# Designed miniproteins, single chains, continued (5), part 16

Each design is a single chain, and the fold is of that chain. pLDDT is the mean over its residues in the fold that is shown.

## One batch from the design tools (miniprotein)

Design m16528
Fold by ESMFold2-Fast:
Structure m16528 (fold): chain A 99 residues (1-99)
Amino acid sequence: SPLDEIEEILKEIIELVKKHGSAESVKEFEEEAKYVLEFARGLSEEQQKILKEILKKLLEGLKSMLESGRFSGDLAVGIFIGMLRMAMWSIKLEEKKKA
């Protein structure tokens, strides 16, 4: 299901954060991942598919930042969380009017 795929993508992100980020970044993202999963459970299957696609694109960007070695893990995680929160806000706004 799209929800199961979202959960697997979030697990992949947690492992990247553990590899490159501080203990504080790991904690922040684990809390964010729980929030994302709860948010996703409230979405239609169509909106879950959209969130999954966005999350995959954001993960590609996070990997690029982390693998470059030019960004601190904490900075990359902070940017990622910010972008993810804006994406979720946008999905919620569209759900109120049109999917």
Scores: mean pLDDT 83

Design m16529
Fold by ESMFold2-Fast:
Structure m16529 (fold): chain A 68 residues (1-68)
Amino acid sequence: SAAQAAARRAAAGEAGRILDLEARDPEKGRQLLEEIGRRSPAEGELVRQAMAAGREQRATVEASLAAA
């Protein structure tokens, strides 16, 4: 549905922000994720899933860019 697509897109954007924050300040990144989960368990789960996917994608891109 459009609502599910919008929720996933919002979660992906938030996951990117948290991953960037976590790289600079891991504690604040963790706190933000916990706050989202406390406000909405469903939203927190979508963000956590998007963060896992984002980490895998970033690792793949970094490896590709580092290759000769």
Scores: mean pLDDT 80

Design m16530
Fold by ESMFold2-Fast:
Structure m16530 (fold): chain A 96 residues (1-96)
Amino acid sequence: MAARRAEIRERVREFLEAIRERDFERARRLAEELLASGVPVRELAELLFEEAERMGLPEEEWDEAIRLLGELDPRAALELGILVGIRLIERGVAKL
């Protein structure tokens, strides 16, 4: 499981880099691979959030990433959006 998680984390990073580079063809291919990976959506959400934070990904680029995932799997994108929303609320409380 650890090796698989590391592989998925690297693919998540590549996906977010493709979004930043506006290489939407590459981003779509990587998104299809991520969704086909069989990784639980919750784990995928955690990896996406961790890598986006590490990269300092702007909200606009994050919205593009979720939009592209939603074109491929609307259910997974909705679940990802909810999980990220919860994280943003927790962060808002921490900014006290």
Scores: mean pLDDT 74

Design m16531
Fold by ESMFold2-Fast:
Structure m16531 (fold): chain A 87 residues (1-87)
Amino acid sequence: SDMERAEEAEEEELALIREMAAADFERTKALVIAALEYYINNPELSEEVKERLQEILDRVKAAKTAEELVEEVRRALELLREFIESK
């Protein structure tokens, strides 16, 4: 039940990012970049997680479509969820 709720919440967040990117791609991309940079600078995250977030950030910077942006956000959310669940 908790896992199902987490998956539903992630899909709702991704749907919102899709709508935002469809309305203003460059602004939504800039917000995603800022969010990823905030997490990368968090001293509580492991070096492994930070390295993977940096790879996602580089792909977000290269993204040209809303679909590409949403896919990278999905990857970031999955990575952060795994970190929280591993504790």
Scores: mean pLDDT 80

Design m16532
Fold by ESMFold2-Fast:
Structure m16532 (fold): chain A 124 residues (1-124)
Amino acid sequence: SAMNIAIVDDNPEALAELAAKIRAVRPDANIATAATRSQALQLIETGKIDILLTDLDLSDGTGTDLIREIRARRPDVIVVMVTGSRDPAVEAEALAAGADAVLHKPASAEELRALIEEAEARQS
């Protein structure tokens, strides 16, 4: 079945770039977007989400706190931080919170393909 992917970023240009790269890799993917932690949690509670990609800085909190919350409620979801930060403490904190991966902006098509293939393998 088609992958259901959520993208969480309060920057509309970053959302559009990431969505375009995902559609290039999997044209049939269903993409949902959120600008806030609360919107992302609503998607997780009501939606069929296989992968969630979150920025670090959100207007109502951090991507790290969002990752921790998702892990507690939906351990089946692949959760990834996509950040412009090069601070190794940010990566360590995201992984400790339960992130499956941390990607640096701009995320490559190859990195996104690998994440989608991992999600597809878990559904097989």
Scores: mean pLDDT 87

Design m16533
Fold by ESMFold2-Fast:
Parts: structure tokens; C-alpha cells; sequence
Structure m16533 (fold): chain A 102 residues (1-102)
């Protein structure tokens, strides 16, 4: 269903944002590019295995590429905190920054 597809995509975006921010902090720029390409391919495969439409897959991947390009990791991190129900001031600030970009 559309609702199940949306929830699945939200979880993938959250996981992607966490991994992308970690790579930005821990890896050299040359290694970050390779890691991001591997993450995007992993997301593509998960969406294909879940039976999502080609248009949904391409839209999601484009969105994730834009997050990397513009360094808007708060989008994924904010979704992670929302899914976890984290209401700390720090989590709420990150959630707000992520929502402002969307």
C-alpha cells in the first residue's frame, strides 16, 4: 500500500542520514564519495526488493543525493529521532532543521 511504501521510505531515509553523517565525520573526502555511492546502491536494492515503483525509487535516490550534495543530514537524523520518539531538546532541534529543508 502507499502508506506502507511511505513508511518504508522514511525508515530508509533515516538510516541513510545516520550513515551519511557518520561517513562525513569519520572518512576522508575521497572515501566519502565511494561510501555514499555504496549506500545509494544499498537503498536502491532494498526498495527494488520491497517492490516499490521505478518512479518512487528514482525520486527517493534523487532526494538522498540532494541531501549529500547540500549536506542536509538533519533530514535523515530528524526522521530517526521522530521514529524513535526522542523528545530531547537536541533531537527536536535536528528534527526542525530536517523539516525546514523538506
Amino acid sequence: SIAEDVEFIRKLVAEFGVEAEKAKKELKPEEQKKYYEELLEKVRKKMEEAGLSKSAIEATLKFLEDIIKNEKYEVGLGLKYEIEGDTSPEALEIMKKGADYS
Scores: mean pLDDT 81

Design m16534
Fold by ESMFold2-Fast:
Structure m16534 (fold): chain A 60 residues (1-60)
Amino acid sequence: KPYMVVFSGLAEKVSVEDYNALVELIKKGQEEGLSAEEIQREADEFITKNKIPVKVEVSD
């Protein structure tokens, strides 16, 4: 069963490309057996690197 994922912030300013990349990153992390905390860290790093105006919360 997939983790619970919540997107918040300025979602309307997030490009479809960035959104799809975030969703794919989370899915691949789950498939690779990463913990919710590890996926959260990777998502936060991706958001910071790409200056995406969104917050992501990942929980099991």
Scores: mean pLDDT 75

Design m16535
Fold by ESMFold2-Fast:
Structure m16535 (fold): chain A 66 residues (1-66)
Amino acid sequence: SRAELLAFIDGLAPQPSWRVPSSSKDPDVEAAVVHLANRFPEARLIPLPGAAQDGAQFLALLRSQL
């Protein structure tokens, strides 16, 4: 859910960059990418083509970067 994605992001520590999906048809993933950018405005967002088509895959993508 969107709430789960946003809550996960709120618990993350700052990093110099985050890999994010370059595009998503999932509005919860789209909102979560915006939230990540707002939470870490100094971080570089690196687009990853074909990644994280849904919330579960996006959560896994974020976890893989910890």
Scores: mean pLDDT 82

Design m16536
Fold by ESMFold2-Fast:
Structure m16536 (fold): chain A 82 residues (1-82)
Amino acid sequence: AASEAEREAARQRLLEGAAEAGIEPEEVEVAAEIADLGVTGVVTGDKELVVKAAELAAEYYRKLGREEEAREAERIAEEIRA
């Protein structure tokens, strides 16, 4: 129940942000997959999954031209690896 609720909450937050930014549905799906991976890593305590999700988020933000968010995601990945 908790894992499912956390995935849905993360997905909803991502969809709201994407809609406000005018992001296309295809891009929303990619962002949702990255969010799902991150939530799974946090819920299961799998640091490797959280790092991978953060790295994928950095690549995703870089593709969108959001360099600040990309750098933030990279910092999160390094912090978790430390």
Scores: mean pLDDT 71

Design m16537
Fold by ESMFold2-Fast:
Structure m16537 (fold): chain A 84 residues (1-84)
Amino acid sequence: EKEEQIGKVYSELNDAIINSDLEKVKKALKELDKLIGKEETIKIAIEYAKMVDDEKLKETIFEALREVGVSEEELKKMEEEIKK
């Protein structure tokens, strides 16, 4: 089921963030985009970026979003949301 697959990818993303596994973070975000679309993936990425203090993890999250086609305009809005 699509819902079960979404839950699995969320778990994979959470584990990758905790372990600072940059490649797995990118992979999980790209899989989320395929399952739930860009808008919802951006929301999830913002929440994770707010929770992490590691600059490389934040950069990796933004890079994954660029690779799935999120615009630079949307990425700048995301940075503003993270700072709130």
Scores: mean pLDDT 80

Design m16538
Fold by ESMFold2-Fast:
Structure m16538 (fold): chain A 99 residues (1-99)
Amino acid sequence: NRDRLNSLIMRSIGLRGQLLGYIGQSKDYEKALELAKELTKLLTEAGKLAIELGDEDTFESMLQQLKNLKNLVKSQLPKELAEEASKVIDEGIEELEKL
């Protein structure tokens, strides 16, 4: 369903904006971790739906956004929170790469 895919992408954009705010403005790293986990779930769901629809470009975009998110959390969050986020993101990447 293309409308559902578009909805997931729009929600991911909103969550990414909130995540950057908690990292850059609020310095609330616990909230940043929570949002990074939510964003990972949305990007993984969007990637799975994109491949079901035959939308390889959107699938590759979702996979790349997960990899970019991993780099962001590793560079911006405290080590313990970055490791927790990275584990969840790696699980999402692995799910998409198995498709």
Scores: mean pLDDT 89

Design m16539
Fold by ESMFold2-Fast:
Structure m16539 (fold): chain A 70 residues (1-70)
Amino acid sequence: VEEETREQLARLVEETALRLGMSREEAQELKEQFLAGKPLSDVKQEIAERTGVSKATVSRELRRLAAEAA
């Protein structure tokens, strides 16, 4: 995966976590884990578990934020 694309996705991961109610510190931790090679599916699962929403809700929010950035 292109490094620029991964960095863009990492920012979307952080923004999604923040919008779903995670702290800035927790959102930053997940962003760093994603940049370190953690699969996006695992990151979505972690956000879902920490925020109490479904993984489907996380996926929907991430997709919506990606569309807003386009």
Scores: mean pLDDT 80

Design m16540
Fold by ESMFold2-Fast:
Structure m16540 (fold): chain A 66 residues (1-66)
Amino acid sequence: STSAAQREAIRAALVALAEELDVPLALEPGYVEAQVDFLLSLGVSFEDARAFMERELRALREHGLA
């Protein structure tokens, strides 16, 4: 389904961004699934979800937090 494809795309993007930005906390299964569920509950587009994830992970990295 479209929702399942969107869920997988968001999960894949989060994992890729976490690896690229070196934020291992974002790779924990509980964190990943909670973020995917949260973003899908808001009905956001893939592009909006990706932009949100990148902003949050960059902020965590900038503050010296994992």
Scores: mean pLDDT 75

Design m16541
Fold by ESMFold2-Fast:
Structure m16541 (fold): chain A 62 residues (1-62)
Amino acid sequence: MIREEAQRLADRLIAEGKSLDEALTELDRFVRKHGGTLEALRAANEALSRILEVRAQQRKAA
């Protein structure tokens, strides 16, 4: 579930057009909300990778 929550957060941040700084702030909040566990850190890192991949593709398309 924590991994699914992180991916949904990533999807929402992408859909809302949040900046990378805003996305990092939200991911840090997500990790803290889940107690800073290794599981939360891994989920947040995967979510960040997805955000960066989408941003890179959008930048190349422009």
Scores: mean pLDDT 80

Design m16542
Fold by ESMFold2-Fast:
Structure m16542 (fold): chain A 94 residues (1-94)
Amino acid sequence: EKEENIKKAIEYLKKMLELVEKHVGDTLYGQLAIASLKKAIEAAEKGDFDTAIRYAENGAYFASVAATRQGKIDVAEEIIELGKKAIDYLEKAK
């Protein structure tokens, strides 16, 4: 139950990370998003869900700004939706 929510949260965070690295990883905000998402994954794996949620929110924000600035609105929307799913599962893991 809790383990399943953690697993799903990490899966969505990793999907966000892959999109950021692929589409905006060379931008300043893309790099900030990568750093935040990696910290979110580490925190989730350690059971620190409050920290994981904070870094997931930061990662989604930086990534969506980076994608939007490059005119990649579809990528920004996908990152926002994946972030909402990741955060929902992290909240359920508390």
Scores: mean pLDDT 89

Design m16543
Fold by ESMFold2-Fast:
Structure m16543 (fold): chain A 93 residues (1-93)
Amino acid sequence: AGVSTHTEPVRVEAGDRLTFDAVSEDGPIQAAEAVLRRRSGPDELLPATTQRVSENRYQVTVTALRTVTEPSELVLYAHTPKGTREVASSLVV
């Protein structure tokens, strides 16, 4: 699986949609989960949708449920027939 990583924090407000490219070498991406890892609070599960764009490439869209007010990490997991993998991460604020 490919990992997409942003080097600078992305500003995220409630209702924002973030799109990630994900590559699967482990068969089809069956589902995706996005987890917002806060530095001062519990992890939050965000809605994610997947769209197949080629044989092994997918676009994953994550919807922010609330404005991110503190430095956090957004981590994207893909569920494949061979298990769950981290496929993207981004620093958000």
Scores: mean pLDDT 74

Design m16544
Fold by ESMFold2-Fast:
Structure m16544 (fold): chain A 81 residues (1-81)
Amino acid sequence: KVVEEAKKHLEEGRKAYENGDYETARKHFEKAVELLEKDPSAKELLAEAYRMLGRVYQKLGKTEEAREAVDRAIALERELR
């Protein structure tokens, strides 16, 4: 299912990030975001995906994309309260 597929991408992305493979991490986190955006009940996982995407964009020197991803995560976290 979509959420389980997204969780697998979050796991693979985190593994790639820990290994310093930031391009592979970016692709996995971008795919997780794409999948989780389709499920309104998955806001918590979507916020996590945006947080991780922000970190990987920062490592890749994509400062504006990193800021946008973090801002989206913060907005989602506020909606969960």
Scores: mean pLDDT 84

Design m16545
Fold by ESMFold2-Fast:
Structure m16545 (fold): chain A 90 residues (1-90)
Amino acid sequence: SAADERAIRRAAIRGDTATLEEILSRVPSPEERVRLVLLAGENALHPEVVDFLRRLAETDPDPRVRAAAAEAARRAEANVRAIEEAVERV
């Protein structure tokens, strides 16, 4: 839902992995979970979200969600590295 997408974006930006876990655990559709997982990776700014997505890539019962979580973790890691590099130059 649009409300879940907004909540996932906000949680990913803030590093709120408890909210990410809550939302994903209550969404029964694998197709919707894939979308939300990719959205979390695109908006992640904190290492805690990278670790969450890596764990999801190993633990989700659906193989499509596991694949999406692996992709999302790579994107989240790239975002975090870019932020860390920017902070070191200031």
Scores: mean pLDDT 87

Design m16546
Fold by ESMFold2-Fast:
Order: C-alpha cells, then structure tokens, then sequence
Structure m16546 (fold): chain A 100 residues (1-100)
C-alpha cells in the first residue's frame, strides 16, 4: 500500500487507541475521554450536540463505527488544526512516518 499521509496516520493512531480490542466501534465515553486527553474537555450538553451531528440517525446509540470515527476526527482536525493534535501525538506520528 502507498504510505499514509500525516493526517491519515494521526487518525489511524487515534482509532487504535480508542478501540484496542478492534471490535469496529468506538464508544461515546471513549471519544469524550480522548477529547479530554487532547486538552478539549466537553460538557455533557456539548457531547450530546456533537454526537447528534456525527450520528444523526442514532444519536443515543452510545457508539460510532470506524467510518463515523474517521469523519469525526477529520472534522476535528479541520476545526481545530492539525498542529494542535501533532503537539499532543507528534512523537508517535513522526515515529510511524519514519517506519513507512
């Protein structure tokens, strides 16, 4: 396969951390904890509004598919900037880039 871009590596690294068991789903609680780890804590009201936007058909299901999670992470990077995420995960992402 061709090498992944920095954004693609960041998203795949984040998904691996959010779903270590590889069951194909990421829980809302795991996403909220992930945002807190990035220095972006959300209130319960903000979290509910966010998940309704990401999963409008089933906002209260409590989990996202990998495809929904990738769309969410792309939106976060677009909204807050890649550098914010690289400041937190940069060493891990750069290490993975060196291994491609």
Amino acid sequence: APPLSRRELLIEVAIRHLDPDRDGYVTYDEIVAFLESLGMPVSKAEARAMFRRINPDEPDVGRLTYEQTRRFLNWLIDAYGEDLFMDHFGEEVERLEALQ
Scores: mean pLDDT 77

Design m16547
Fold by ESMFold2-Fast:
Structure m16547 (fold): chain A 109 residues (1-109)
Amino acid sequence: SAVEEEVEKAREEIKKILEENPENEYIKELAEHALKKLDEILALYKKYHSGDLALDAIKKIMDVTKLTVRELLETPDEEKRKELLREAKELLDQIVERLKKLIEEEEKQ
């Protein structure tokens, strides 16, 4: 399926980010959280078959993850890095929660 292919592609891209930044604990924590959210999206897709919603959610996860990796690498201040990571994790959580709500709205039809 297009969703399973896009999840696999996203996982490979995150794995590459981890391999390029093996000693960066902030990028590691961000990447691990993003992988968990991709797994949650895939599980929702397998249960509800909400292909378009799942694809949109995967894109948003990857957009937030890539932007935050760049910002973490450009930010030398430890406290600012902690805040960037916290905010990114909250955004990733919100993407999955929004997906759940949109699926619930489709189920009511």
Scores: mean pLDDT 89

Design m16548
Fold by ESMFold2-Fast:
Structure m16548 (fold): chain A 90 residues (1-90)
Amino acid sequence: MAKGSVTATGDLETVRRALQAAIDAVEKAGGRVLSAEIRPALNGKGVARVTFEAPSKEQADKMVNAGADEARKAGALAGGGSTVFPGAPL
């Protein structure tokens, strides 16, 4: 299992569109969205973050790239990353 996240920053309206685009991209790729949030900032700006789970780090990395690309197409600054986590510790 791996976790990924995509963060989008921009105008609050843009960030809302970017968040939805990132969620759609992750779900289309077979990821499981764990959380999606928007935090308003000063001057009508905002930050959106999607956190999701994927079967492998390779798949999580592809989902991060797809989500970030779609968020950028929506007009946001976007990026993200992924982390491998094992099942329960032995």
Scores: mean pLDDT 81

Design m16549
Fold by ESMFold2-Fast:
Structure m16549 (fold): chain A 87 residues (1-87)
Amino acid sequence: MERKKFMEEFYKRLEEIEKKIEAGADSEEIVKEITELVKEFLEKEKTIELTNEEITEFIGRVLRVIGLLIDRELAERRKKAAEEAAL
């Protein structure tokens, strides 16, 4: 597989995870999917020898998805705290 096609497949999978976060998917399921995606990337990288730039771009995209999940979790925690304070 060419490096471009390899990266495109992983980017598409990250976009699908982003959409699941927006759709309200369970955080534990999202963490499992991200963990499995990263593990698969590390195993397949051994056979395709990616550039440092490609690895850095993948890391940046993973961090973006993690950031979206963290933001959602923090928003849910703030909402719950406000509801408990109203009691």
Scores: mean pLDDT 80

Design m16550
Fold by ESMFold2-Fast:
Structure m16550 (fold): chain A 89 residues (1-89)
Amino acid sequence: MDEKRLEVEVNIALAEIYIAITKLVLPKLDPETREKVQKLIDEANKLIAEAERALERGDYDTALQLSNEALKVAKEAGKLADEAIEKRR
């Protein structure tokens, strides 16, 4: 029980770290890529909020699934931003 809760909390923390790092480069992106990255950040934040609500009601299985998805989306946002920066001349 407590191990699943810890895994959810770690997933949320990692997702928040990826979002924070991605936000640092967001102003350097072209408008089209910036909009795409921002939408992924918004989706990750929504999934984090849903995972936190699942934790509050003791639904650790749902919280784990949502937090894993939040981390995945947050990583995707970071990758898209990094790829856009690396392709700049």
Scores: mean pLDDT 86

Design m16551
Fold by ESMFold2-Fast:
Structure m16551 (fold): chain A 66 residues (1-66)
Amino acid sequence: DTEALSRAAIAGTKAVFDALEQGKKDQAVETGIKAAREEGLRQGASPEAIDAAVKAVKTVADSLLA
């Protein structure tokens, strides 16, 4: 479901910003991916939706760290 994907991506992105705020730039990508996966699982998202959310979060984190 698109909503579950969006929810997972939002959770992952928030985790990236939280990690950056704490000065943990090297852990931001990993933290974001973990949060997106956990939220996707809680929402009952399909494996494909979780994968897409993780990919989106990684892209956002990589952009913020560039």
Scores: mean pLDDT 80

Design m16552
Fold by ESMFold2-Fast:
Structure m16552 (fold): chain A 105 residues (1-105)
Amino acid sequence: GDGEEALELAKRAVELAREALKSTDVKEIIRLSEEAIRLADRALKLLKKTPENKEAAETLKEALELVIEAALKAMKLSTDIDEINRAIGLVLRAIGLRLDLELIQ
């Protein structure tokens, strides 16, 4: 159902964000974090249909927090303004999704 799909997407987002945090390559950190945010956005849309699924909600919250950490790491490692701007965009998107998640819980 939608809840099980939301949980699987959230778990995959956590895995991608953890992989991003292990990397020292700014482009790889940004790429993995952007993929994690895409999965997180899909998970949140499904979770809005099944807001009682606390496991999916907590997993999605973890994914969004890890994306923020990964994006901040990319900002610290990068000297490229375009990469820094992409990382800032990831932080802002993750915060927005986290706020939306809090509204449905």
Scores: mean pLDDT 91

Design m16553
Fold by ESMFold2-Fast:
Structure m16553 (fold): chain A 66 residues (1-66)
Amino acid sequence: APSAESLAALEALREEAEALLPFVRRLIAERREDLLEALRPEFQADPRLALAVQAAVVRLALEAAA
């Protein structure tokens, strides 16, 4: 089973992803994928940020599919 520390870390990432949802939604709606691509080096420098952004993108994709 996941440790309590791992679950707390996932909860923190979920909160960061929720805070990023309006930003990512706006970028997708404006077709500003160029900005997401420009941020790629920062994602590689901060894997936690990369995971939060990816979680936000996945949540938006699931909403669009529903």
Scores: mean pLDDT 65

Design m16554
Fold by ESMFold2-Fast:
Structure m16554 (fold): chain A 58 residues (1-58)
Amino acid sequence: SMEKEFRELAERENAEFFVTEVETAGTREKVYVLLKRVTDAAGGPAWHIVRSEREELE
């Protein structure tokens, strides 16, 4: 399961997992995003995308 993979990776990376269902023109998709808070080159807070995937629903 994509959701299981993302949850396991979130635990390993100390990252935050987000999932959202989107409907466009009658097509439903789940959007999975794994974000990790990092420090950028200027020393400020930034978000790094560890992984992102889309899954089409029936």
Scores: mean pLDDT 78

Design m16555
Fold by ESMFold2-Fast:
Structure m16555 (fold): chain A 81 residues (1-81)
Amino acid sequence: MEAKERLLQLLDYLSDPEFRPKNEEYRKKILEALNEAFREVGLPPLEFDPENFEETIRKAKELVESLTPEQAERFLKAFLK
């Protein structure tokens, strides 16, 4: 599976009401991991909003869709470690 496809599937999973974390601290940790990955590919960090976690993930998905294949691979490695 291509890195971009895998990233989009992971973000879909995180935005799904059945699977998304409902704990604010866990959501913050996910956003911190996403922001570290965005910094790795030279994109600006996303703002954390606990009330708008799903919207934040949707914005992340849009940015991931704009990545080159190389940037997507670097993003995935930074996000998953």
Scores: mean pLDDT 74

Design m16556
Fold by ESMFold2-Fast:
Structure m16556 (fold): chain A 85 residues (1-85)
Amino acid sequence: SEIDELVAELVELIEQLLASIPQPSPELVRLYQELMLAAGQGDYASFVATARKLLELLKKEYPDLDPSLVEEAEEIIERLEELLK
């Protein structure tokens, strides 16, 4: 489904963003673990909510992250929020 494809794409983008961070904060690691748990359970509402929190934390703590990857992640989150309405 479109939702399953977008979830997979968002996970890959978040993993790319996290791979560029040499020492992620404990809060960031916790949110990533919550994100993967929600994805594994097919809980897409919790997945999207957690992804939003994770992306906002990334933007706050790591403002020098690749803006194109951040923008791509934001667009996927917005599309998932629309599809789950």
Scores: mean pLDDT 87

Design m16557
Fold by ESMFold2-Fast:
Structure m16557 (fold): chain A 88 residues (1-88)
Amino acid sequence: DAAAREFERLLREAAELLRRAATPAAQSSVDAFVTHLDRAAAYARAGDWETARRALANAEGLAVNAGGGMSREDLERVLRLLEEARRL
């Protein structure tokens, strides 16, 4: 499914940016965020888009904590990637 692959790609880009830009003190929050994104991608691949979007919403709630200490510009980039994924 092309939509599920694009969804996973956007979530992987968001996770990668957080891993690179977040402070070391936020690493456990980054790991939790990535776990929720992996779950969202898995549900989307299974065709369960409602559960995938709920998992994405949970990850969005963690993004500010996981992005603690990163620049506003980098955090806004992460949030834009998640919003693009949400629109699929």
Scores: mean pLDDT 81

Design m16558
Fold by ESMFold2-Fast:
Parts: C-alpha cells; structure tokens; sequence
Structure m16558 (fold): chain A 74 residues (1-74)
C-alpha cells in the first residue's frame, strides 16, 4: 500500500504539471490498478525511481534559474 501511494503521488504530480487535474475517482482507479497488476518488487523499484527523478528535476529547474540570474549580472 505504501508503495502504491508513492506511485500515485508521482502520477498526480505529473498530471498537474501537464495542467490536468485528476478526480478522486480517477486517482482511486489508478490505485486499484497498481495494487492489482503490479507486484511489490516492481512497485518498490518504480517508487524509488520516481522519487529520484522528481527530486533531480526540481533541482535542475532551480539551478537553471540561478544560472540565468548570474548571466543577467554579466
């Protein structure tokens, strides 16, 4: 269940980034699908990959903004 929740969070964040809001019903359908069709090992790997990608993606955006600000000073 914990692994499913982490994957669901990733999907919700990705959809929000694309400008689409998932309904509570759609979120529950995704949760049920993952719980039914993916084994625990796959869920753990997917969760760890998602966490790493989201963290580095956010860091990259901040770094790009800092580089742009520094370039403007020159």
Amino acid sequence: DAEVEEVVKFIVEARKELGYELSEEEIEEIREYLRTHMNPEQLKELREMAETRVRFAKLSEEELEELRAEAEKL
Scores: mean pLDDT 66

Design m16559
Fold by ESMFold2-Fast:
Structure m16559 (fold): chain A 99 residues (1-99)
Amino acid sequence: SDRELLIKLTRLLQEGKFEEVEKLLEELKKKSNPEERTRLEVIYETAKALAELGLSDEEIDDILAGKRGVPADSKSFVLVARNLDVELKKRLEERALKE
């Protein structure tokens, strides 16, 4: 579902449907615990990065599935998108160290 949400948010951002993005995120945040909210934050930041690349829905799906290469300068964002659980763990550990 994280992958489906990521693709959906990326598409809405590319289409300039910012109000739909905000509404969807607000509804999901209301149903989420703190860890799930951190996950939503990672997904949203990744979706913004992917939207800036100007990719189609099919290209994004192919990249996430490993069927397509990415520009070298964009590899970090794609690695985050492919490994959301690893990025989420890093963010939670970094926040724990700051508190």
Scores: mean pLDDT 68

Design m16560
Fold by ESMFold2-Fast:
Structure m16560 (fold): chain A 74 residues (1-74)
Amino acid sequence: GPVKKKTPEQAAADLRVFMEALKLDQATIDRLVQALEKASQEQLEEVLTAFCQAVGFSQETAQQLVDYYLQCLS
């Protein structure tokens, strides 16, 4: 479906739900959410990419997640 514009807090909440569905531990989820909340636009892509690498996502999946999150914040 179409991606709705979201606040950074709402986008972070969506990512939290997604990460919980993947059964990631709460400390990992909290670290990523806190990093994203503090990240500048320049750092946001790097933070999300580092997360995707840490959890073993493919480059394609990582790019899709980055694109989704940035689209929500635009």
Scores: mean pLDDT 71

Design m16561
Fold by ESMFold2-Fast:
Formats: structure tokens, sequence, C-alpha cells
Structure m16561 (fold): chain A 59 residues (1-59)
């Protein structure tokens, strides 16, 4: 598998998963800042991948 184009259902599921992940990362980054904890490099890398605009604001 994986050599064929993604089905419409797979594409929709991937888009939803990305939206949920971005929202979760955004909320967690806000939580860390509110508690005086700097986001980890791992979290910044994930934000860069899922939400480049927010990543640029943080860097």
Amino acid sequence: SGMDALTAQQQARLARAREISRKSLREYAAYLKRNGIEPSDLMKRELEKLDPATYKELS
C-alpha cells in the first residue's frame, strides 16, 4: 500500500488529524508559557511542521 493516490476519505481524515494536532500543540504551548515553562525544541519542530506561521512568531 501507499503507491496509490489517497482516497477522499483518507485525505479528509488526514486534514482533520492535522487540525486537531495543531489545536492541541497551540493549547499546550500557551499552557507552558502561562506557567513560565519554555516550549521544548521538539514542540517547536512540531509547530513548524503543522503551523509554520505560529512557529515564526515563537522563533
Scores: mean pLDDT 71

